Designed miniproteins, single chains, continued (4). Designs and how they scored, part 2

Each design is a single chain, and the fold is of that chain. pLDDT is the mean over its residues in the fold that is shown.

## One batch from the design tools (miniprotein)

Design m12036
Fold by ESMFold2-Fast:
Structure m12036 (fold): chain A 71 residues (1-71)
Amino acid sequence: MEKFREKFSEKERKLVEAAAELIEKYGPNNVTLEDVAKAAGVTLEEILEHFPSKRDLLLKAYVYLVERKKE
């Protein structure tokens, strides 16, 4: 519906990218949603609207890191 897929993927990508960078610096157990929110320039509430839990965001961040590791 209504190209939500394209807009959502761009927003989601930004959040996942920020989480991935924090995971590289601090490790996955030391990254909080608040840190991701600050790094991405969004609110905690906005992150929770896109991801049902911290675990969901971290899993997507790991996928992004695996993709980047090819570089």
Scores: mean pLDDT 72

Design m12037
Fold by ESMFold2-Fast:
Structure m12037 (fold): chain A 100 residues (1-100)
Amino acid sequence: DEYYQKGLELGRQGKLEEALEYFEKALEENPDSAEYALNLGLMYYGLGVVTRLPEYFEKAIEYFQKAIELAPEGSEIEKIARAMIGLAKDHLKELGVDVS
C-alpha cells in the first residue's frame, strides 16, 4: 500500500501530522488492517505528547482499540496497543480527563 509506506517514511522523519494523513488513507482503503490502525493510533499519541491536547490521546485510544479488535489474540499488535492505551490514559489523567 503506497499510502502506508509513505506514512511510515513520514513517521520516521517525525512528521506526525503528515504521517497521520497517509495512515488514515491507508486504513480507509484497508479497514481490517490491525497494523494500519495501530500506526494511526501511534501518530495520534505522538501528537498528544507534543501538543498536550487531550483529543489526540482520545483518538489514539480509539485506534488502539480498533487495532486490538482486528489483531489476533496474543499478537504483538495486541500487546503494543494495550500498552499504548495504558500510556495514553495516564496522559489523560495528568491532563485532568476522567478515564476508566
Scores: mean pLDDT 86

Design m12038
Fold by ESMFold2-Fast:
Order: C-alpha cells, then structure tokens, then sequence
Structure m12038 (fold): chain A 64 residues (1-64)
C-alpha cells in the first residue's frame, strides 16, 4: 500500500517536471500511470483528484 503511494508520488513529480520541460506527451504518460495505480489500489477519489490535477498542469503548460 505505501509502496503504491510512493510510486504515485514519483509519477506525479515526473509528470510535473516533464510538463515544465515542455514534454507534454511524457507528462500525460506519468499522470496516466499515477491514476492507474490509484484505481488498481481502489483509491477512486484519489485517482480522480490526480486526473483533474494532471489535466490542469498540462493545460497550463500548453498555454505557456
């Protein structure tokens, strides 16, 4: 359980870093993997929160 959350945090951070670098495809892949891990762990509300956050981060990066 803790290992899953550590992997989720790692993917969210990598997604943010990729978006900041302008690599939106890599950012989407990292956020998608974080959502998948949360869904597999049964953390549906957490998965939705990460999805919404990732969509916002990518939209902000695309607008920059």
Amino acid sequence: RDEVLQRVVGHVKAGIDAADAGDLETARKHFDEAVRLLEQAGLTSGAQAVRDYGDRVIAEAEAA
Scores: mean pLDDT 82

Design m12039
Fold by ESMFold2-Fast:
Structure m12039 (fold): chain A 73 residues (1-73)
Amino acid sequence: MRAKELEEKARELQKKAIELKKQGKYEEAEILLEAAQLYQVAAIHLKKGDFETAKEYEEEARKLLAEYEELKK
């Protein structure tokens, strides 16, 4: 995945977290903010050519997003 795509995902997650906070859903918002931070770090590593480390951070972000989806059920 390209660094710009990860940065875009991070921005969308940050926007969604702000909306969740407005709704009083602080726990869900916190998980999305953590996932956004991990995507930002992954993008930095991609720009440096550290593809393996970037993949690890992207995988951790995906795990947090899966946790968020379970909370919605």
Scores: mean pLDDT 83

Design m12040
Fold by ESMFold2-Fast:
Structure m12040 (fold): chain A 73 residues (1-73)
Amino acid sequence: MAEEGTRKALELVGKAQREIEPYLTEESAADPEVQELARAAQAAAEAVAAGDFSALPKLEELLRALKEKLKEL
């Protein structure tokens, strides 16, 4: 049975994938940094989903960086 921590990690993965999906589908040459952050977050989310929970802090950091970058635009 998955621990509470594992369940929260998988919930964050699902939420992260939904939040970054628009930036992966709509390519924007106007902001390649947003695309790079979204792709990096997707890779980190896939790692957590595959059982590499050491990628969880990196996923959270990338999501924060993406949101901060979007706020600057």
Scores: mean pLDDT 73

Design m12041
Fold by ESMFold2-Fast:
Structure m12041 (fold): chain A 76 residues (1-76)
Amino acid sequence: VKQAQQHVDELIAAIRAGDYESARQHARETGEALGHPGLEAALLQVIDQAEAGELSPETAATAVRLMFNTVLAKRA
C-alpha cells in the first residue's frame, strides 16, 4: 500500500507537470504494486484524456486519486 501510494503521488505530480510519459510509467507501477490490471488500464485512459486536452490536469489528478482510493476501500 505505501509503495502504491508513492507511485500515485508521483503519477499526480507528473500529470500536473505535463510529463505524460512519466505519468504512464507511474500508472503501470501503481497497478503492479496493487496487482490490479483494471486500475492500471483506467489510470492510463485518464492520462490519455489529459494529454488530449479532454481533461484538465487537476480534473485528471482528482480522477486518479478517486480511482486509487476506491480500489483501496475494496481491499479494506
Scores: mean pLDDT 82

Design m12042
Fold by ESMFold2-Fast:
Order: structure tokens, then sequence, then C-alpha cells
Structure m12042 (fold): chain A 89 residues (1-89)
């Protein structure tokens, strides 16, 4: 699955951008923790998706929706942390 690989690369580039912009280390560390936890969850879901992709297409579809939901939720959480850091100045 390419979604998790893409998410990892995007996260690494975004963290580098934030470090260059002078975002506080504490905020960056929190974002890193959230990203690492999400990646672990997504890797588990991806494994289950690949195992069921051909054997149980309906279950695979539900797993794919759960993966998408997890990604969207995590993006929202990270955006909220960045906005709070910007407001604190």
Amino acid sequence: MKLIETLKKATEEKIKEMEEKGVPKEVIEEIKKISEETIKELEKLEKEYEENKEKDPEKARKLLLEIIGTVLRTIGDIEQLILEAERAK
C-alpha cells in the first residue's frame, strides 16, 4: 500500500519545514509522537488489508475506510497543534 509510504515521506518533510521555521521543539516532539503512533496503527491495518484484499473484499473495503479515517483524524490533530503553537507565538 502506497498511502503509508507517502504519509511517512510527507511527515518527514513537514517536520523538517517546521524545524527550519523555528517551531518549538516541544511541539515538534508531540507531532513526532502522534505520527509514530498513527504509522504503527496504519501498518497493522495495512497488513490486515493485504491479507484480506483477495480473500475477503468486503472486509478489505472496511479496513481501507478505517485507514482513510485514521489518516484524516491524524491530519486534523496535527493541524490543531500547529495552529495552537502559532497563536501562542
Scores: mean pLDDT 77

Design m12043
Fold by ESMFold2-Fast:
Structure m12043 (fold): chain A 78 residues (1-78)
Amino acid sequence: SHMAELQAFVRELVARAEAGELPEEELRRAREWSKTQSQETIDAWKNMVLAMVPEAAARLSEEELLAIAYRLRERSLA
């Protein structure tokens, strides 16, 4: 299902973040995106990541969580 594919995608990104393998360019793009959005929109996408992978809240920095939220949004809208 589409939701199972999105969850697998988010889990892979969480694993890459824990390994220190998120590119600086992806972190930068997420920061730039966050400056163009309301906090409510940012929090909604972050909460979607945490709904799919609750353990990410304890394992990731806010910057890493933001980057994964941005990537989830991009994939969801494609």
Scores: mean pLDDT 86

Design m12044
Fold by ESMFold2-Fast:
Structure m12044 (fold): chain A 78 residues (1-78)
Amino acid sequence: MSRQQSQQLLQQGQQYLQLAKKYLEQGNTQKAVEYGRKASELYQQVLDGSTDPKLIQQAQQNLEEIGRLTEEAVKKGV
């Protein structure tokens, strides 16, 4: 994919990641996981389609953050 497309996917993913964090802070673990999944799908598209090492690295870092967020949401979800 183009660098422009990869940047747009990263930006959209960051918006979903911020929403996931917000819902996690509010104790809404269901929405935190939902938005984390949406962000993960966008970052995965960057990994699959981008050839830019910087964009790939950013997507990988954000996926690791989603992993940590999902683990926290699961621990809070009763």
Scores: mean pLDDT 83

Design m12045
Fold by ESMFold2-Fast:
Structure m12045 (fold): chain A 72 residues (1-72)
Amino acid sequence: MASAEAVQALADGAKKNPTAAARGLIMANMVDPEAGLALSGAAQRAIDTGKPVEAPGVSEEAGELAKYGAEK
């Protein structure tokens, strides 16, 4: 599953650099086609609630790629 840390990095990236966050989601989808939708939903929930949110249906590798994409 994608960690709350990866989801939070994507949520923070979306606020500061939406283009980097979008690239992260595209990269995640390349290794797991369902990851982008699940990660974007989890990131939105993290933004809305202000609490850590995990993405249990997403592989850890997809979450890591989304985090790296959003941070770069």
Scores: mean pLDDT 76

Design m12046
Fold by ESMFold2-Fast:
Structure m12046 (fold): chain A 99 residues (1-99)
Amino acid sequence: STREERRQKALEEAKKTSEEAYEALVARERLLELIREGAPAEEIAEELKRLIDAAIKLGLEDAKYFTTEEGKKEAIKEVENSDLPEEVKERLIEAIKMI
């Protein structure tokens, strides 16, 4: 699909520009894969931590907010209000609480 082609190109371009940008995209792709495969909340939490760390290294200061109690509550509310299946919501909420 054209979406898959765009994904591959984004990963290749990130590799050329920055190790941190590449790490962020890899962590994001791994996170989405774990969610699709129904991985345990602990594994999802580890990839969320990796994504947050990569975003911080890229200078995205707002990523640190996600590690605060207030930021976690906002993230949980966003998951609860999403159209995701209930099983996926439960795992994501557990993972966010582990951060």
Scores: mean pLDDT 78

Design m12047
Fold by ESMFold2-Fast:
Parts: sequence; C-alpha cells; structure tokens
Structure m12047 (fold): chain A 87 residues (1-87)
Amino acid sequence: MEEELEKAIEEFERQLELIKQMEKETAGEALKELTKAILGRAKSLSPEDAKKLLERMLELFERLAKEGVNPVAKEVYARLKEELEKL
C-alpha cells in the first residue's frame, strides 16, 4: 500500500541521516547494510512500488555521492541504479 511504502521510505531516509553523522569507516559499512535492506524491501514489492522506492533512494544517494565525503556512496548509488534499470 502507498502509505506503507511512504513509511518505509521515511524510515530509510532517517537511517541515512544517522549514517551521515557517523565516522567515515562505520558510515561506509552502514551504507552497504542500508543498501541491502532497501534492495531486499524492493524485491518484496510490486514492480511499480519497487520503482518508487528505488527512485526516491537514488535521489538521496546521488546527493550523498556528489558530496564526495564517503567513497562507498558512489558504489551503492551505482548498485541501486542498476537494480532500478532492471525493473
């Protein structure tokens, strides 16, 4: 349902904001785990809802990758983009 999808997106956004405040090495590992959680959630959704989730997450990760603070951000952005292109 759209409401459940929006709440899932809000939770992932909150987790990402917490990760931004972490030490670089810890943040990198947390970004990888968050990416796994996002991809796992997307696989449990309809293709339409999976696209909405991945598109929203890509916007956030694109901004993080452009900031260049954490090299892992560029890698996880690329992975999310590849999964979106498969849908």
Scores: mean pLDDT 79

Design m12048
Fold by ESMFold2-Fast:
Structure m12048 (fold): chain A 67 residues (1-67)
Amino acid sequence: SIDDLRKQVMQEMSKVYELARTLPVDKASAAVSRLTKVARMLLESKSMDDVKKVLEEVKKTLEEVTG
């Protein structure tokens, strides 16, 4: 369901936040800026397709923060 996808996005956002807490200030700041963008996209999402795009964006953010 769309609610399950939104929950998954929020779980992935939490992973990015927890990882950001372990990073130097410059990288942590960049990660927080990306999370702010993801949060806005999630709030603006109207359809299942929109939420899937938000999920892809948060997964990309996690990869960028991890790499």
Scores: mean pLDDT 84

Design m12049
Fold by ESMFold2-Fast:
Structure m12049 (fold): chain A 57 residues (1-57)
Amino acid sequence: SMIEEARENFDEFDEGVLAVELAVAIVTNDKEGIEEILRRAEMMGAEDLVEEARKAL
């Protein structure tokens, strides 16, 4: 659908924002924040961010 295609195009930008949030959560040792980011990355299908969040936990 057009929604799925649009989501794929904007997911890269959203993944960039989420990656910055993940880096901040790691530096601040915010485990709850990392878990929330992992959940959001899974919902977005951002496999690279899912792997990074899992490594940080």
Scores: mean pLDDT 73

Design m12050
Fold by ESMFold2-Fast:
Structure m12050 (fold): chain A 86 residues (1-86)
Amino acid sequence: MISEFEFIDEPEEKKEKAEITEELLEYLEELVAEKQLTGETVDELLRELAIKLGELYKAPKEEWEKKLEEIKKKLDKLAEEGERIE
């Protein structure tokens, strides 16, 4: 009953979803490290990423590029606000 690939819809989409997720996680990790973000700001970044990834993966592939850019912009804004609070 346990399956590592439970969330696969289509093989190609699964691979692209993994690549997008990895890219966004690397982007977020770089922002956190560079701006030394902690606590609430990091939690906000992770929540936004999770929510937006869910929305992106429900959208047609044509919308993934636009949503990816939107996610990155949102992460940038939250990171900048975190830096200002410090």
Scores: mean pLDDT 71

Design m12051
Fold by ESMFold2-Fast:
Structure m12051 (fold): chain A 74 residues (1-74)
Amino acid sequence: MSQKEQLLEAIRSKNLDLIEKLPEEIKKKVPVSKEAILSVDPAEAEKLSFEELIKRLVDKDVELGVEDIKRAVS
C-alpha cells in the first residue's frame, strides 16, 4: 500500500483510530491536525497526487487556524 493510499483510507473512513495509526513517515510529510484530515472531501482527495494532497491538507489546517483567530477577535 502506498503512502497516498494509506492517507486516502484515513480521509475516506473518517476514522480517528486510522488517522492516529498513520505511519510516522506519513505524519512527518503531513504535519497537520486531525481536524484538517477530517475536513477534506474524499472525492476531491482521490483526484490529487500525493504532493497535491499534502498541500490541500496544509491549506485546510491553515484555514482552520484562521477561523480560530476570527473567533478570538469577534
Scores: mean pLDDT 73

Design m12052
Fold by ESMFold2-Fast:
Structure m12052 (fold): chain A 91 residues (1-91)
Amino acid sequence: KKEEIIKILLELVKEAQEKYSEKNAVALVVVKDGEIVRAEVIVLDDEERKKLIEEARRLHEEGYDVFLIGLAGNEKRKEEDVRKIVEEHLE
């Protein structure tokens, strides 16, 4: 479970960094009952990012686990950082 989520998030982060290096992007994974139901890279401005965070909170209240990794322009995320985010959410 945790390792699969980490793997998908790392793939999305890598895609975002390669395709959208100078743009604000979010790697998003949504999980319901241990199954990944949504996985995507979203390019957002600051207003859209705030709305996405609010939507993530609503989904969590509905019983979804939501993982969001924000990537500001030219920001790099390491595997260690992604792993910590997932572990904190699942514990």
Scores: mean pLDDT 74

Design m12053
Fold by ESMFold2-Fast:
Structure m12053 (fold): chain A 62 residues (1-62)
Amino acid sequence: SMEKRQQLLQLIGQIIRKIGDMYDLELAYKKGEITKKEYDKKTSDLQKQIDNLLNQIKQLTG
């Protein structure tokens, strides 16, 4: 359906933005701007958010 297509695109867009945030965190860590502990925590939090979005996609497309 059109509604399902719009929901899918919105979820994909959110995942792309979170991947960008992970890339920014990696750059900050490599520059020494954040600690390994902060990097690990924030990356873990983003990964959990991505996993939740992927589960929502599976529910929409299963």
Scores: mean pLDDT 89

Design m12054
Fold by ESMFold2-Fast:
Structure m12054 (fold): chain A 90 residues (1-90)
Amino acid sequence: SNIIKAAESQIKTFLAYMKKTWDEETYSKVQAMFDELLKKLKEARSPEEIREITEEMKAKFEEVISDKNALQEIITFLDYLTESIEYMLK
């Protein structure tokens, strides 16, 4: 799917930038969680499922990521990513 390829590209760009800013432990945890997100997005069949997946992942990030600045950057990116995917589905 072109949408999934675009999402993967956006995630890779975000993670490459954040690797320079975040500590190694935070980066490794976030990278693993984005890999999980991409896997779930590939299996999604509707915009509703995409929203449910992103909301579940936001909750998981809030529980796992103790760095509040990193968490805010992640949530902001996830909101952008979700809006971008929804725009491509229109």
Scores: mean pLDDT 82

Design m12055
Fold by ESMFold2-Fast:
Structure m12055 (fold): chain A 69 residues (1-69)
Amino acid sequence: PTGGEIRRVAKKYGVSYTLAQAILLAELLLRDFGWSDEEIKKTLKELFPSLSDEQIREAIRIAKERIAE
């Protein structure tokens, strides 16, 4: 994801840039690669250690909503 995409997602959902990056990565992994929620959660925890378990679940939830639209 580009810096412009991260900024737009952060503004749209009222979330931090870190959480916006997690949302965009989760969307990519779900949509294009068919990764499971558990695989994505593990990867997001490693890439974004500042995010809580609850924030990571929220990122996956928002990513699924974006795919459904």
Scores: mean pLDDT 83

Design m12056
Fold by ESMFold2-Fast:
Structure m12056 (fold): chain A 74 residues (1-74)
Amino acid sequence: LLEVAEELLRLLLDRRVALYKPAPEEVAAARAKIPALAREGAEGARERGLEPLLEYRLEAVRRGLTDAEIAASL
């Protein structure tokens, strides 16, 4: 079940390559799109009962945390 939530997050985190690159315009555009996708993902996860994990990691991504920081907080 955690893998299902992480696959959904991976779709949202496809933007992490752009976020990890120091490209100001692309970083801003990717960050603007991630919250909308995260909102849609949270609705699906709620129906499957995975919402707490999904919201936790999506909030971390929204705040701009790195993968290492997200992993350390788990």
Scores: mean pLDDT 49

Design m12057
Fold by ESMFold2-Fast:
Structure m12057 (fold): chain A 85 residues (1-85)
Amino acid sequence: MKKSRIVKIGASQVGDSVMVYAVVDSGDEPAKVEFTADGKPVPYTSITRGDTTVATAELTESGTHTFTAKDTVSGEEMTITVTVP
């Protein structure tokens, strides 16, 4: 069976906010992602096209944050450090 996987995560500054994103490839089951910042859940929006899902969220709290994206189907997670001005 093919499992979903996180292909990459990243962050891009937009004005005084930072957009965080995760790109996920679906396996036999649709990918399901969970976002956290400093261990707290972050609401996100996702768009799926074919086998690729892009989940995005905006971080608005100033400071340095630990952002984690987790694929709850595969159990795979990726973490980056994000600085919001």
Scores: mean pLDDT 79

Design m12058
Fold by ESMFold2-Fast:
Structure m12058 (fold): chain A 83 residues (1-83)
Amino acid sequence: MEALLEEAREAATARWGEAVAEAVVAAVELLAAEAGAELPDSADLDPAALARAAVLVYTALAAARPELRARADALVAKARAVL
């Protein structure tokens, strides 16, 4: 999971810049927590596709559910600690 989050962050940073990479890490971790499941390893996921999907979902969820913004913020802090 940590390696996958790091790969997604790197892919997002290269394509969309640092702010988007932070959002991707937060969104991926938030989605994993909401699903109650561990993310598959990076071999089974395209980091660029994952980053793109995570940004889209994060933006939509944050707009629709303000409570998820607070959780995403906490998960960003957690992701930074474990990456």
Scores: mean pLDDT 53

Design m12059
Fold by ESMFold2-Fast:
Structure m12059 (fold): chain A 90 residues (1-90)
Amino acid sequence: SVLEKIKELAERYGIEMKSDSLEDILETLVGILQALAVSDATPEEKRRDVDELEKVVEDIEANYTPQSEKEERLLRGARALVEQLRAELA
């Protein structure tokens, strides 16, 4: 599930997910993407993790509707970070 994937990635990058709310899930996702961007992982490791994170973003975009301006900004932020990381790792 998306939630299981996010929890696995959060543990990998040392990010704490506070609750299963969409806001906390999205804050966790943005935190993971930011941690990945500044990590000393190899480009190959980063590409693998970006591929997993992109699938998570796609699943959230397909199955969830943001309930607040904050959630909408966080989801847009996550998408933008995925696109930025893909471009940097190409």
Scores: mean pLDDT 85

Design m12060
Fold by ESMFold2-Fast:
Structure m12060 (fold): chain A 79 residues (1-79)
Amino acid sequence: MAAEEERLRAEGEALRPRHQALIARAEAGDAAALQEIADMLEAELERLGAMSEEKRAVIEAIRAAATVEDVEALEKALE
């Protein structure tokens, strides 16, 4: 238990700068960054065993989103 929790925590911390960089890219008009954000959220939730129908629907909505504002609103809903 503790070893897996420690590794997942460290992996999440390592992904933090990448996630922030993806948000910045999406704000700059990089549409591919929205898909990468959705991919990262999906992988993180599956890794943590925290995936649910509600969270999966939010990820699908992010993949369909046209703007960073939509993504940020959906990320708030996941929290």
Scores: mean pLDDT 66

Design m12061
Fold by ESMFold2-Fast:
Structure m12061 (fold): chain A 64 residues (1-64)
Amino acid sequence: SPPSIDELIEKVSLLLSEAHTADEDERQKLLQEALKLLDEALKINPDNSIVRKIKSTVEKQLEE
């Protein structure tokens, strides 16, 4: 079965926790993987405000 939004958010939370302690190269990879999962969650529900806020935060971290 495809993952639920809750499962995708849980995986994103784990990736962001790993990114916090990772070196720069690994952090970029983890943040990009988190974006992919957030985009999958938004395909299920585009109006999910929690997912949208997390995505904005991740995109901002990737721009720095």
Scores: mean pLDDT 85

Design m12062
Fold by ESMFold2-Fast:
Structure m12062 (fold): chain A 87 residues (1-87)
Amino acid sequence: DAAERAAAEAVAEALLRAAEGLNPEAQELVREIARLVLEGARAPPEERDALGERTSELLRRLREVAGEEATRALVAAAQAAGAAALA
């Protein structure tokens, strides 16, 4: 619905902002994660599991290239933005 799409947009924006200080490889991974977040909000329920698996794989790769601390901070910022958009 519209609220779910607005929350996904807020999450995507927070991800991209949090990634600004990371190396170019990590920024590219974050752009792909943001794309999947937006796609998930538009996807029918039967496709969401596959999108979730892809997002998890990209987060694993992000931890490898940006480190665990940076990845945790980025995820926390995204979760906070999504929660705020739904409040």
Scores: mean pLDDT 83

Design m12063
Fold by ESMFold2-Fast:
Structure m12063 (fold): chain A 83 residues (1-83)
Amino acid sequence: MEAEVLLEQARKLLEEAKKAFESGNYDEAIKLVKEALDLIQQAKEVAMRLEDPERRSRLLGEADKLQDEAYKLLNEVYQKKKE
């Protein structure tokens, strides 16, 4: 699968995770964030094998931003779950 497709799927999972978090479904939010993180890791592995250095750099940068967003959301969900 192309790195761009994996990152698009990860973005959609993070959007769904945010909705689950907003609705108080913390377990679903955690599950969706972890699924997004798995896709982000796969996208990084695919991107590292690309011959185009500009495309590779762009995709790795996008993946890093999504990974940071995912970890921030995961931490927020865990804090709320502790109550």
Scores: mean pLDDT 86

Design m12064
Fold by ESMFold2-Fast:
Structure m12064 (fold): chain A 69 residues (1-69)
Amino acid sequence: LEVTDTAVRVLEGEIVDSEIRAVSATEAELTLTVRLPDGTVLTVRVTLAIDAQGRFVPVSAEVVERRDA
């Protein structure tokens, strides 16, 4: 799954809840609950990994739950 599409949805919507969990020294998991303008609520899981320059970058994103309006 492309991270760009999921990131755009998150930016377009209102973040209702967010939680970050460390998975390892080089990986973290970010869970976002986002309410879209049409009333749809998305739960999105984003995997972050450290790049060659030591920065956390999103490497995958997945919609794990959707509640339509």
Scores: mean pLDDT 71

Design m12065
Fold by ESMFold2-Fast:
Structure m12065 (fold): chain A 91 residues (1-91)
Amino acid sequence: AGNPQLIAEDLRKAVEAGDAETARAMVSGLAASAIGDGKERVKLVEEVGKLDDKQVFELAEFAAKAASENDLGTASSLTRSALLETIEKKK
């Protein structure tokens, strides 16, 4: 169960604490929340694992804003789009 306001609060707390691993897990969890395919979820988590701490914190701040302003499905979609853009810039 996802309350987008609680997700936004927890994401901001992880960023404020400098906890990149918690921020990474929360970003991947939110981005994957609308994905029904287990293989696609695993692939997404692996791609998030390739991001540096700066990219993770920038995505966590974006995800927190998306979750605070949108429903869970929209926040998930927006976070996934931002993640894919970040991955593409590394090509």
Scores: mean pLDDT 78

Design m12066
Fold by ESMFold2-Fast:
Structure m12066 (fold): chain A 83 residues (1-83)
Amino acid sequence: MKEAIEETKKIIDTLPKSKAVAAVSGILIRLAADGESQASIKALMLAFEIRMEKNPSAETIAEYKKALSKVPKELQPYIEKLA
C-alpha cells in the first residue's frame, strides 16, 4: 500500500491529467488483485479524485473521510497528503 501511494503521488506530479487517471486506475486494479483492503483502495481512489477536482462535492469528501478512517493509522498521513 505505501508503495502504491508513493507511485500515485509521482504520477500526479509527472503526468498530464488524462494519463494520470489511466495510470492510477491501473494501480487500483493491481491493489484489488493483490487482496488489499477495499477501504484503503477507496480512500486512495477518492484522495486522487479530490486532488484532480477544483471543487469536490460534499458527498465525495464524506465518503473519502469515512474510507480514510478505516485505513491503518500509519498510512492515513500519506493518503491525506495526496488530497
Scores: mean pLDDT 80

Design m12067
Fold by ESMFold2-Fast:
Structure m12067 (fold): chain A 98 residues (1-98)
Amino acid sequence: SHMEELKKLAEKGKKFKDEYEKTLGPVAEEAEQFMRDVGAKYPEAAALLEAHQKRADELLAKAKEAEKESKLLGEIYLGEAARTRLTGYDMALGIEKE
């Protein structure tokens, strides 16, 4: 059912949200600065990292709007935002390591 699918998406999103809050959340300013520094060193990477940041901001805005109608939809968008932030940071680490 659609409700069971949405609940599974929210549970998956919660894992990304928990991971973000444990890892990058406490050092969010340092993580954002690191991503900017990688973008400055590798201009081609800057566009990709900026796209991830923009996507995360869009997902946070969607979460806030969706929460007005459905807490479950809000949680799904929050999870996708957390996943996007984690993916962007991992991309920056991968670029710096290569």
Scores: mean pLDDT 84

Design m12068
Fold by ESMFold2-Fast:
Structure m12068 (fold): chain A 83 residues (1-83)
Amino acid sequence: HMERVKEAREEALKLLDEGIEKAKDNPELVQSLKTIKDAIEEAAKGGGRNLAGVLRGAALFFESHPELKEIAKKLREIAERVR
């Protein structure tokens, strides 16, 4: 379980970094993505109990931004693996 939480965290953080790069011309969106990245890191520290929920929330946020929809699908796939 903890190994899966670590892998999911690392994969999700890479996707957040990709999202931040895509959003670089939108400072408000970059700040929101950094906040989501921090939430993922905190959820992973707590033994991963809420990690799937946090990742689903992140996917919903990414879906609300057309430029990030492709990343949203990958975040949902990670959330399903740690459920």
Scores: mean pLDDT 81

Design m12069
Fold by ESMFold2-Fast:
Structure m12069 (fold): chain A 85 residues (1-85)
Amino acid sequence: MLEEAERLMREAAELTADESEEAIERVEELLEKAKELLKEDEEAAKRLLAEGHIRAAEILAEKDPSKRAEAEAAIARYRAALAAL
């Protein structure tokens, strides 16, 4: 369900709004790849974006322990989005 995946990805992104610069750069790289795939396979593009956000949140949790709970919540939502695809 693409709609559900998009909703979960948006909720997760809101939780990790304060992501580190390195995490943001990684998400931007994955967004570029997703834009290419969206022309051929929308599900694959959304999966790649969700995986990217999960990794960005993992990096954030490692670098800033004060944001760990927010990052873990975001990871859970993105994993749910991947399961919905």
Scores: mean pLDDT 66

Design m12070
Fold by ESMFold2-Fast:
Structure m12070 (fold): chain A 90 residues (1-90)
Amino acid sequence: SEAERAAELARKGDYEGLAKLLIDTIKSHPDDINKVEEMLAAAMAAFNEVGDRESARAVGELGGELALNTGDVEKSLEAVERMLEELKAL
């Protein structure tokens, strides 16, 4: 599943891969916020599992921002890009 892929990328610390997977999913399923939220929940759980609490927090914040921008693909993509820059700054 895409949620399992998100968790695997998070465990590896592959921030760019995680962001790309999220962007591709938003573009392919623009009306399915639940799919992206499930992927974010899986990534957050995986970051917490490996003790990366800062990355888990960043992913959690993205989930909240995507919920506020539901249906706005452009803003959702911008939010993912901001999360990636935050993860790269850790």
Scores: mean pLDDT 84

